# Designs tried in a protein design run: designed miniproteins, single chains, continued (2). Part 48

Each design is a single chain, and the fold is of that chain. pLDDT is the mean over its residues in the fold that is shown.

## One batch from the design tools (miniprotein)

Design m5645
Fold by ESMFold2-Fast:
Structure m5645 (fold): chain A 70 residues (1-70)
Amino acid sequence: SMVEELKKQADELIRKANEKAGEAGRLYLQAKRLSSDPALTQQLLDEADRLAAEARRLKAEAEELRALAE
């Protein structure tokens, strides 16, 4: 059914979001450890922020799909 397909798609988006959030967390931790190198720290923070934003977007999309499955 379309309801089951929407729920499956939402679950896939949540899994992708969790992976990106995990990557962002790892990059934030690396940036903290490299505080003596501002250029590399900034590159890591920029990439982490990008991944965190993408994770939030995917979670929002998943919530919309779950709402439509109602």
Scores: mean pLDDT 87

Design m5646
Fold by ESMFold2-Fast:
Structure m5646 (fold): chain A 88 residues (1-88)
Amino acid sequence: MTFVDKEVTLTAPQTGSPADDAALSSGQVADITLFKVKEEGDKVIVAATATLDTPDGGVSLPVGLIELPKEEVSDTATRLKGRVTVLP
């Protein structure tokens, strides 16, 4: 299993809660788990789930589909640590 620590800005869907959307927009550090969906040419399409560390534990949020270069994906699933930002 390969871990890549990098700061990643992701567009997350709005949760329908202004407080949760504001927390995501604050740039909290999240653990991002990626699951390979398919390969296209030199890219891999992955499904992403972000887990935010909170005082009460953690909150898991579906982020969506992300395109990554194959050179950055060595396994079927990759764990990244990054920040999640909600964009309009």
Scores: mean pLDDT 56

Design m5647
Fold by ESMFold2-Fast:
Structure m5647 (fold): chain A 63 residues (1-63)
Amino acid sequence: GREHLEKAREAARQGRGDDAAKYLRQATKDGGLSQGQGLSGIQSALDGRYDTVARGLDKLLAA
């Protein structure tokens, strides 16, 4: 789970929305994210809200 979250954060920081969404989907399947967190993150990544995705993942990974 954690590895996919870190990859999602890096993809979001680079503006790679499709890659960020892919890694968020994997993190959700691996139990690193709840279904609600995963869906919200994927939607934000696909909407180009990369700062929102990166900030959310920073907060989650710091916990």
Scores: mean pLDDT 81

Design m5648
Fold by ESMFold2-Fast:
Structure m5648 (fold): chain A 82 residues (1-82)
Amino acid sequence: AMEQLKKAVAELEALPIEEQLRILEEGLRNVLRALRELSRVDLGRQSADDADIALDYVTNPALREALRRVREALRRAVEEVE
């Protein structure tokens, strides 16, 4: 779990910043779609928790800001569905 998340963050941060932000944006859209269209509250909560944990490992300030926005958007969307 956390070891895999740390590895995923390291692999993501090895990519150019434009690619990192694109991947994060696509991931957010997919989770928001699953949450709103399929009521996958479990996926929304898990993704928000994963984003929160990832903030401990991410060093790039642009990616950190994007993760904070993702966490906030997911937590808000979970509350709207519940």
Scores: mean pLDDT 75

Design m5649
Fold by ESMFold2-Fast:
Structure m5649 (fold): chain A 70 residues (1-70)
Amino acid sequence: MEKADQLEKEADEAYKKGDINKAISLYEQARNEYLKAAVEAANRGDREAALTYIDKARSFKKKIEELKKK
């Protein structure tokens, strides 16, 4: 989980500096890490964790779509 959290932080910093393309790339990487975490949680029977990670990935997809419009 530390990798996904770090990617989100780096994406937020890139966005704050006006590097929109870098922010989008980093948010897409964070989303992919949360999706991997969701699969791993589901494989170990942790449905609540899996759903939480899916919800986080969904929020990043929405943020990426908003950034692509600007």
Scores: mean pLDDT 82

Design m5650
Fold by ESMFold2-Fast:
Structure m5650 (fold): chain A 93 residues (1-93)
Amino acid sequence: PSIPEEVYKLLERTEEPERLFKEGVAKGDVALLQEAIRLSQENIELYSRLLEFGDENAAHPVLTAGRQLLLEGLRRNQEVLERATRELKRLLE
């Protein structure tokens, strides 16, 4: 798929780490919490790179038009990472 399509699919999957986190907490499932952390870290890295690339290359209208969606996705994935890491620590203590 094209980069714009991959960005769209990733934004749609911003809810996936959130779902895994909620289920991991409800079940006390370390593997689900670890997967939520992994996906949120991958999303943070990608969203950060896309934002940086868009800022350096203002001629890319797809990235500039999607900037607010990327910022919201970054915020939500950072929140999942923080919360899932805290819950994982609690389950392992």
Scores: mean pLDDT 77

Design m5651
Fold by ESMFold2-Fast:
Structure m5651 (fold): chain A 81 residues (1-81)
Amino acid sequence: MGFEVVEPGEVVEARKGETVTISVTLRGGDEDATVTGSLVDERGRVQATTTGTVPAGATLTITVTATATESGRYTLELSPS
C-alpha cells in the first residue's frame, strides 16, 4: 500500500525572489496512492503544493516550483492524501 521514495527531493538554498524547483520520484506499491508534495521554507511554511496519484507499480516524478519569499533553505515534504 502507498508509495516509496525512489529519488528524494534535494534541499535547495535560495535567495528572496529566486525560483525554487524541487522534484521527487515515487514508486507505487500494490495500489494507486494519492500524494501531496508541499514546498516548505526553513521555518516549515508552505509556499506551494501539488497533488498527484502514483499508479500501482509505476513511478511518478512530482515537481513543485515557487518563488522564494525569503532567503534560506527550501525542502519538498510528502504526505499521503
Scores: mean pLDDT 80

Design m5652
Fold by ESMFold2-Fast:
Structure m5652 (fold): chain A 81 residues (1-81)
Amino acid sequence: SETGKELDDLQKVAQELIDVASVDPELRQQALDLYSRALGKIVLSSDEEAGKIAREARDEFQARLDAVRARLAAQQAALAA
C-alpha cells in the first residue's frame, strides 16, 4: 500500500540517521526521539493520515541526515588538512 511504502521509507532514513549518529549519543538520542514521536502520531491517526505523517517525517529525517553527513565530512576534512 501507499502508506506501507511511506512507513518503509521512513524506517530506512531513520535507521541511516541513527547509524550515522551512532558515535554521538546525543545525536542518536535525538534521532530516536524524532522517530518515536512520528510513530506515536501515526498510531493515533487514520491510515491515510499516517502515510502523510510518515512522508513528512521522512523528509525531516532526510534533511537532518544530510546535515549530519555534511558536518562529519567537514570535520574529517579539517582533521586531514
Scores: mean pLDDT 79

Design m5653
Fold by ESMFold2-Fast:
Structure m5653 (fold): chain A 82 residues (1-82)
Amino acid sequence: MLPESVRRGVELLAEELAKEAYEKVYKETGDEEIAEKVAEAAKEAALKVVEEGYPELKPPEAVKKAVEAAKEAAEKTYEELK
């Protein structure tokens, strides 16, 4: 399990990634439910990657992996809902 200080940092990153995913999908669809589901998927994927990679993933690489996972989860969720 992640230490509290690391988890807080990752939660802030995950929230930013979720907000970006929400804004993009809402702009394309105008559908708040789809945008919200995509944002949630992005947030969960980012958190999971960091939890699974810790402590072996160094902070810069952890951020890159979280961003990649969030984008992939957002794309997959959007494709399933469209």
Scores: mean pLDDT 78

Design m5654
Fold by ESMFold2-Fast:
Structure m5654 (fold): chain A 68 residues (1-68)
Amino acid sequence: GGGEKAGALATLANVVKELPVSGAALASGVETLKKKGLISSKEADMLVSLAKKGDTTAAANLAASLAS
């Protein structure tokens, strides 16, 4: 349901904001959410693209927005 997606994405966003997380670690977390069916392939692709560019702040902000 929507609660699992919102909770998982909010947790991901908070971890990235509070802890030094690499783009690779963020991308791995996003792929896990995609495999669980919690986010769409398009949402996962956008988040992974930002993470690979090193823009973890933009990726965290997008994850928080998708959680809302």
Scores: mean pLDDT 77

Design m5655
Fold by ESMFold2-Fast:
Structure m5655 (fold): chain A 100 residues (1-100)
Amino acid sequence: SIDELLKELGKVAGEIVEMLNEMGEGAAASELLRLMSEIVSAYNAKDYATAVALLERLIALLEEILARHPDMPEEFRALVRRAIELARELKAALEKELAA
């Protein structure tokens, strides 16, 4: 379900935020938290168009994190890739709701 995708994305994003803070990437961690909060808010308001746009920004941020940190531990890189997969799946599900 969309609720389960959002919940899992939130959990994975929280783990990424913790690791980003530990490596001194506080600005990226804060932006990730902000985007997640805005996505949840838009979804709860049934503003799926805004949620989709915010998910696109989230995916772009996560792709940038991977590009800037190629030497980061594989465990961290795997979490970021998992968050991208979940965000893409959630975006596709919300786009389907908008098209219906």
Scores: mean pLDDT 88

Design m5656
Fold by ESMFold2-Fast:
Structure m5656 (fold): chain A 56 residues (1-56)
Amino acid sequence: TDLSESTLRRISELTGASQMSVKLVANLYGVSEKQALEAAKKSKNIQQLITELEKL
């Protein structure tokens, strides 16, 4: 799933991770923009984002 640049920026802001790291993680898990944003809202860092995406 290709996340838009605005979605990558939003998740980067929520998690403190770089947009590059967010893009790599989202591509690895093949999640939709909605799933990625919902996971990011529950996450304070990239490690928590990975944990939330693994639960999907």
Scores: mean pLDDT 80

Design m5657
Fold by ESMFold2-Fast:
Structure m5657 (fold): chain A 61 residues (1-61)
Amino acid sequence: SAEEREVQFALDLVRWAKSQGASDEQLRAMTEQLVAELRARGVSEAAIERLRAEVDRLIAE
């Protein structure tokens, strides 16, 4: 779905930032900015919560 593509793109941006050496704090700040954009575009809260869970998993790696 378009929503799944938007969430995947946001997650890929966070993964890229981690690969460039971004700190946990920077990754969380970036995620909050992406979440605000996703909400503005009409992405569901369920999809946003999946993104947050994936970012938490990524940070724990």
Scores: mean pLDDT 86

Design m5658
Fold by ESMFold2-Fast:
Structure m5658 (fold): chain A 94 residues (1-94)
Amino acid sequence: VKVLSEEENKSIIQQMIDTINSYDRLTVSQALDILNKYLSQLSPSYFKEKVPQSVLDRLTRLIMRLQLESFVVPDAEVSDKLKQEIIDALKEFL
């Protein structure tokens, strides 16, 4: 199974964090698009072997929350708390 190098995975994760931080006003739809774009570049084996399951579970719950909000208020601004929770979860991947 092909796995990206640690540096390549870290680079993708850092780019995702930087992109999220570049938005003073991040909408729910934009947050989902960013997460889907960057996470799809990581191999599934990386998540299984390199990232603790508890961190994956936390990130998955955050994505599910964003998906639920997108059904009701896709253009709503992501709260500073939720934005920080996403960034903190992603930093655990580094």
Scores: mean pLDDT 78

Design m5659
Fold by ESMFold2-Fast:
Structure m5659 (fold): chain A 72 residues (1-72)
Amino acid sequence: SVKEEKKKQSRELMVEYFHRVGDIIDDYIARMKKAKTPEEIAEVDKETDEKLAKVNEEYLTRLTELEKEFSS
């Protein structure tokens, strides 16, 4: 059914989102282990925040598009 297809695609978007967030967290942990100065730590935090914000925005955009596709 249309309702089941929407649920399936919503779950697929969420799984992709979780994988992307997981990759960013793994990179953050690896970079933080190598950071030696307050400046290096601040740079890793800033870049991680920017990556997470982008992934969150892209996920919400795709979720909104999915809602529009199934409301027509």
Scores: mean pLDDT 87

Design m5660
Fold by ESMFold2-Fast:
Structure m5660 (fold): chain A 97 residues (1-97)
Amino acid sequence: PEVLLKLKEIIENSPSIEEFIKKLKEVFKIPDEVAEEIKEKAEEFEIFLEALKLALDGKIDEAQELLEKNWEKFKEIEPVIAKLEELLKKYYEEQLK
């Protein structure tokens, strides 16, 4: 729950993919390798972030429609999203200290 709130804050306060990556590194300590993968797929991630913003605002149907319309681009970044999910899990484990 708190991780999702921090993600929402980062997404809302990140006007660019560069700023988004920077905040992910500062808050969630993502590795440089993952940050570089996001940067390389910046266009695809921009669409994903728009879908996340819609979902976080309760516009689930619009978020799903956007992802479905851009499924080929979303498919390209699925491995990176999986890595991010695993890293967020590790961050959550650290918070339990």
Scores: mean pLDDT 75

Design m5661
Fold by ESMFold2-Fast:
Structure m5661 (fold): chain A 80 residues (1-80)
Amino acid sequence: APALSLEEMVEILLAFLRRAAAGELTDEDLARWEALSVQLAGDPGLQRAWDRTAEEVERNKISDPEEIAKLFREEALRLS
């Protein structure tokens, strides 16, 4: 599969979080999330960005999908 851009990864994350919170996940959302998960697992830098985002989300009890997506983008950019 072609590699996802940072913008595509952020869009997938945001869409997934919004629809998961609403209980409205589609088969397309699950497929896009699987593609994102594979890319994160294959890239140590992206995996660190994800782990750092998850740590920050849990520590600060962040529930806003837009804030979570923004944090992931910022952490991924630090590793560029």
Scores: mean pLDDT 83

Design m5662
Fold by ESMFold2-Fast:
Structure m5662 (fold): chain A 50 residues (1-50)
Amino acid sequence: AIDPLLKEGLETEGINTVEEAERYPLEPRTFTLPDGSKVTLVPRARIYPV
């Protein structure tokens, strides 16, 4: 399940659909949540991994 603050962070990065998540690199990316904490996320590999 996605925490509401985490969801807001994902939407800030433009990751709110499967298609948008697939456009991000597979490397870890850190962003700041609205409460000031930091989260490192790795967008999942595409449905078709190379």
Scores: mean pLDDT 53

Design m5663
Fold by ESMFold2-Fast:
Structure m5663 (fold): chain A 68 residues (1-68)
Amino acid sequence: SREEEKIINEAIKKLSEKEQNIVRMLRSDPKIPIKLIADTMGISQPTASKLRKEALRKLKELIEELRA
């Protein structure tokens, strides 16, 4: 719904710039390879993997908080 999209967008805005970029890539392609994320952001694959995990965890927590 439009309300759910607003909550998701508000949650994304509370993330760091790098975390916002990775979340936007994942929302466009949920199966995006970590190598492509790393290459796009100019970072190593291990750094991209850690950033992806942290961004998704924080996003989930923020969405739950905003829906409460």
Scores: mean pLDDT 85

Design m5664
Fold by ESMFold2-Fast:
Structure m5664 (fold): chain A 62 residues (1-62)
Amino acid sequence: SAAQQQQRRQMYQTMIRQGMARDDIQLIRDYFAIQQGIDGYSLTPAQRARAQAIIAQIQAQI
């Protein structure tokens, strides 16, 4: 949805402003690709947990 796209844009902008590592930004991109049902992406349980923790932290700041 447009609201979900806007929220993702805000999260990426916030991550960039905070100087987050490229690998962490890529992890979040891969996580959203999986949630959207895009093929060719996979994450370990540890990577999923890390992505969810980062998303929760960023969302609390928006």
Scores: mean pLDDT 81

Design m5665
Fold by ESMFold2-Fast:
Structure m5665 (fold): chain A 81 residues (1-81)
Amino acid sequence: SSVEKELQQLLGEILEAINARDVARALALLDELRTLLEKHGLLSPEIAALLDQIRAAIEAGDVAGAAAHLLQLNREIQRLL
């Protein structure tokens, strides 16, 4: 679906920003992802908690932790689609 492609595009861009240590871009894209997930009824409590964990890791400069939580988020999204 177009939504699935848009979600995968955003997830990839967030991962690139995390790996580049571009905190401002990573957080802005994470907010876009949250809005997209909410719009499509995919913002479960589990997904919301993962988004909060990714944000905290980005803000702490924990690149490995942020990437790991983002990959977990992608797996949870794929289970809902």
Scores: mean pLDDT 88

Design m5666
Fold by ESMFold2-Fast:
Structure m5666 (fold): chain A 87 residues (1-87)
Amino acid sequence: AAAEAAAMEELTGSAEAGALAAEMAALLARFREARAAGDTAAAREALAELAATYRRLIAVIGETDPELAAALAEALDAFVAAAEAAI
């Protein structure tokens, strides 16, 4: 979380990107914990919040690197589809 935030802030020069990366790490951990507990409702909530936070991060990255942002958006769509199939 803290390391991911620092790495993203240094890479992008954006404190916003760093904060979003930390939020994503926490949401991913929450998603994994909910799935391990068999709490499908909590897992779906965490996945939805993770996807929304990811889209905000992609928008920030797209301000400086639109090609990377496009690749990440495609990767996000694939990830969400796989994660929903796993719930």
Scores: mean pLDDT 78

Design m5667
Fold by ESMFold2-Fast:
Structure m5667 (fold): chain A 67 residues (1-67)
Amino acid sequence: SLAETVERVLAYLKSLPKGTRVTTSQIAEALGLSPGLVRFALAELFNQGKVTRISKLGEPALYGLAE
């Protein structure tokens, strides 16, 4: 389910060292999920205030836990 995917992405981010930020591609590779599915989960988590997004021109967006 999409809810299960959201929880899996959140659990993965919680397993990383505090302050770690990762790309959609890194999460997709680590969990064996499509980048599109990971992007959906990250958008939902961002809307819930559970993750932060950092965007810079010419670079992939970085995501991490909202502390």
Scores: mean pLDDT 85

Design m5668
Fold by ESMFold2-Fast:
Structure m5668 (fold): chain A 95 residues (1-95)
Amino acid sequence: SFDLSALPPDADPELALKLREIRRLIAEGRIEEALKLGLELATETLGPEQAEKILRAAASPEEERQRLMDELYKEADPATLAALLHLFEEILERK
């Protein structure tokens, strides 16, 4: 399970608080609401195109995931991308 203590030290504090709320929804079994809020968070952080890419990366096989993440790393902070990727992986595992 992804632990908030595993967040990079330079991660956005506001992102960390929103991630905590989404994890509360996951813990309560509210997986569809968690996915919706996760996608909304990714969209406001990265924009809709990059949010869709990171969700696809989380759902994709290793080779496709690596390709999508390489594109995302050119446009966004690696710590933020890692946090969002792990969040979507956790949501999709429970779906």
Scores: mean pLDDT 76

Design m5669
Fold by ESMFold2-Fast:
Structure m5669 (fold): chain A 99 residues (1-99)
Amino acid sequence: VEVKPGDTVLIVVLRPEDVPLAEQLAAEFKARGAKVIVVTTPELADQLTAADEVRAMPEGLAIIAGMTLPADLVVFIGGGGERSIKLAEKYGVKEVIDL
């Protein structure tokens, strides 16, 4: 997966144990010139500092937002599963990664 300058990357993180990976990925994608948006729960929002934008919402809405917000790449960390893949395909997201 190649992230280009100007691409929008959406990261969905719903588990506390996945916050370090989300921060690392956000920093790496920003270093490549991408705009990074993280979607998470209110309990985790204050721990996410590397992204350009952080959106906090209940877990179910975070999964839906990850699938429906316009992005060039969507990364689901621990929370997306089969549901995220199916809806991302429906909404024409170019690339989806489930970790």
Scores: mean pLDDT 72

Design m5670
Fold by ESMFold2-Fast:
Structure m5670 (fold): chain A 74 residues (1-74)
Amino acid sequence: MLEEAREILARGRALDDEHGPDGLSKEELFEGVKAAVIGAALQGGDPEKIIAEAEEVAKALGLPELVEFAKEVA
């Protein structure tokens, strides 16, 4: 599951709350979410679920490239 991606998002939001807009950069968020997608795929995750979760995270972060990445990894 992309549970790690949601955790990374939650951590990013917590940092933003403490530090303001200086929280996790888009680059750092993208790398963290890519790692979570790879982890989910390696754990034998359902490709449909991985892609659907990546789409939700991509919308939240404004990272459409994440969906393409998930489709290639899944």
Scores: mean pLDDT 66

Design m5671
Fold by ESMFold2-Fast:
Structure m5671 (fold): chain A 76 residues (1-76)
Amino acid sequence: SAEELAARKAAAEKKGQARNNVLQELRDMIRKGTPEEELKAFIREKYKQLGIELSDEQIDFLIARAREILAEEEKG
C-alpha cells in the first residue's frame, strides 16, 4: 500500500541519519583511544535505541571501517 511504502521510506531515512550520527561519535571515540569494549557497548546501545539489533559481526565491521577511514585520513 502507499502508506506501507511511505512508512518504509521514512524508516530508511531515520536509520540513515542515525547511522551517520553513530559513525561520527564512533570516530571521535577511536581518536580518543577508547577501548574496543566501550566502542562495542556504544554501538550496541545506540542501535538498540533505534530498534535495530546488530550481530557481533556487524559491530566488528563498523569498528573496522571507522578505523580504516581514520587511518586513511592520517595519511593525507
Scores: mean pLDDT 76

Design m5672
Fold by ESMFold2-Fast:
Structure m5672 (fold): chain A 60 residues (1-60)
Amino acid sequence: SLMEEAARAGQAARNGGGAAGAWELVRSGTGTDETGRKILEASLAGDGDAAGAAAQEGGK
């Protein structure tokens, strides 16, 4: 799902490109999806576990 991909991209951007990159992904990718935004916010804040768990739940 897009949320699953967004969570991964968020963590990758945070580690490589920084938080700004992940935030841009939210805007261009999800735009309105609150769940996707929460996942990216958690990734940027350093809550990798929370982001991963949310992504897995959203994928079901």
Scores: mean pLDDT 56

Design m5673
Fold by ESMFold2-Fast:
Structure m5673 (fold): chain A 94 residues (1-94)
Amino acid sequence: SVEELKEKTIKALENAAKYLKTSKDPVLQEAAELLEKLAKELKTASEEEAIRLLDKTAQQLREMAAKSKDPEAKTYLLLIAHELEETRKQLLEA
């Protein structure tokens, strides 16, 4: 269900943000704040708003990855962006 997908996504985002906050990399710390904001906004978002928020956040993560000089940070940001894009696709198919 859309509600179950939303709840799982919020928990995954909160867990990812907690992990990223343990990093000394300021880019990954900024990504953590972005994911926490997304998790908070998803709690009250409609399905249409959730789809837009996932798309916007994935784009922001890709832009951060493009500006990063650290290949590991770049890879991790792109991985998170891809996961958000896949979640968005699942919501569109629901």
Scores: mean pLDDT 84

Design m5674
Fold by ESMFold2-Fast:
Structure m5674 (fold): chain A 78 residues (1-78)
Amino acid sequence: MKELEEKARKLIEKAIEEARAQGEDVPSLEELDPEQQQAALDTGLAHLLKVDKELLEKLLAGEISEEEAFKLAEERKK
């Protein structure tokens, strides 16, 4: 579970970077309050678990990158 939290954190950080690239003025994950950070991580974990357990297992095993996992999760969200 701790490793899942780290993966979720990296995926959220990538999403924030993408938003900033689009001109959005969003705070980084570390700029959020600890409570808000935990809520964001919990949301990321729930999203990963809901969309694809196989994808999550591959991410934990290091078979795919965090960015690739994020893209695949978004594709399956459709």
Scores: mean pLDDT 64

Design m5675
Fold by ESMFold2-Fast:
Structure m5675 (fold): chain A 77 residues (1-77)
Amino acid sequence: MRKITIVFPDGEKKEFDVSTLEAAIGVILDLIGLAIERDADFKLLKDGKEVKPTVENLLEKLKDGDTLDLVFEPKPK
């Protein structure tokens, strides 16, 4: 199965299964929920480059063992 690691802003690492459509959707919904709780937008970075949190990117562009950094962005005022 294809798993990725997401590094949270506090340094916590969590592994997510992205090998199926349902698993990829679940990851995206979890990240959206966390952003809503913080009243912020989020982005995922791989080696400093933004990866759009789409089903296509999780299923096709990421490989097993990839590590992504989760960043919360405050909305500009």
Scores: mean pLDDT 77

Design m5676
Fold by ESMFold2-Fast:
Structure m5676 (fold): chain A 75 residues (1-75)
Amino acid sequence: SDEELKERITEALVESGEVDEEQAEEIAEKAVKAKQAGMNSAGIFHVVKEELVAYGVEEEQAEKMAREVVEIIEE
């Protein structure tokens, strides 16, 4: 379900230690909405990476985290 997907993404982002739970939940919601809108994996990756960088996550780490989010969504 979209609720379970959001929860899994939020948990993965929090476990990274780079963002807090509120930031992780916002990013997870945006990722799920992007999927619902029919955005492809590259588009979802870009949305997640951009949000992580906006929250101060270093670019290489944001790319790694965004890839993990896309993998969760594509399960």
Scores: mean pLDDT 86

Design m5677
Fold by ESMFold2-Fast:
Structure m5677 (fold): chain A 62 residues (1-62)
Amino acid sequence: SAAAEEAARAAASLGPRLAAALAGGAQYHDGWDFEEAAREAARASGVDFELARRGAEQGSKL
């Protein structure tokens, strides 16, 4: 519960577009490593990738 709340905030802080992609299972394109790009973005933003993913999944239901 508390962890879910933190995850949701982490996802929101990362960015709604990226959070939505993480929740919806971003479609990888030929020559595109979305998972690695998402991890890099999370690190650069100081956000935990795993927390952001979980928060995005919960928010995606909305």
Scores: mean pLDDT 58

Design m5678
Fold by ESMFold2-Fast:
Structure m5678 (fold): chain A 90 residues (1-90)
Amino acid sequence: SAKLRELLDKAANDPDPKEAAEAALEVAKALKFPALMARGTDKEALEAVEELAKKEGFAGVVARTTEELEEEVVKLSIEGAEGALKALEA
């Protein structure tokens, strides 16, 4: 769970939009999401995530606020995502 939580925190809070986008990509791959999550208020982060979604064959991008991304960290901590963490570490 530590790796997945770290990646979600990076997606929400990393000041580098490229690093945030790559963290969002790893989370989406681990959780088998059809779309990437991105900070909805950061144009550079949105553009970086859209480029990664196109390159990696994702269906699209879901824009979220920093607060909403941080809430996902808490949710995964409470409900658990052990299967997703196992897939990410494989």
Scores: mean pLDDT 66

Design m5679
Fold by ESMFold2-Fast:
Structure m5679 (fold): chain A 74 residues (1-74)
Amino acid sequence: KLEELKEKIREHFKRLGVPDERIDAILANATEEQIKKLYASLVFEERLDRLVQEGRNVTKEEYEEIKAEADKEA
């Protein structure tokens, strides 16, 4: 479970061009709660970026919905 979240976070940072050494340092120093929060933040950011990439305006209601949904997935 925790290792699965760490691997998903690693894949996300690799796509952003972050080197493995930096990712390893971040994950090694993070608590389980911090890993879950980081994953929730990445899911939230990825969903927002996708909507912006599609040229769609995100409403405040949609923003709060996406954030709440990402928090639940962590």
Scores: mean pLDDT 72

Design m5680
Fold by ESMFold2-Fast:
Structure m5680 (fold): chain A 90 residues (1-90)
Amino acid sequence: SEEEEDRELAIRAIKQLLEGIKAKKKGDDFAAEVNYGLALIIRAVLRIAGADEAAAVVEKAIEEAEKLIKEGKYEEAIKYLEETIKELEG
């Protein structure tokens, strides 16, 4: 279904965000930028497609992760995103 496809894209975006944060924690700035950029592209695609609920889930994940990273809380950001992915996967 379209709803299932939108959910799968949201999960993919959050997985990209998670990999970006893991890369940044390791000092791999290039991998961090690439993965973060991919998450933003998927979010934009969801918005363009009118998948507003799925897009909002990705946007919330980005905002909360950015807050935690700004505070140096990389472990907490990783855990938050892993828990978010698990919830979305059921």
Scores: mean pLDDT 88

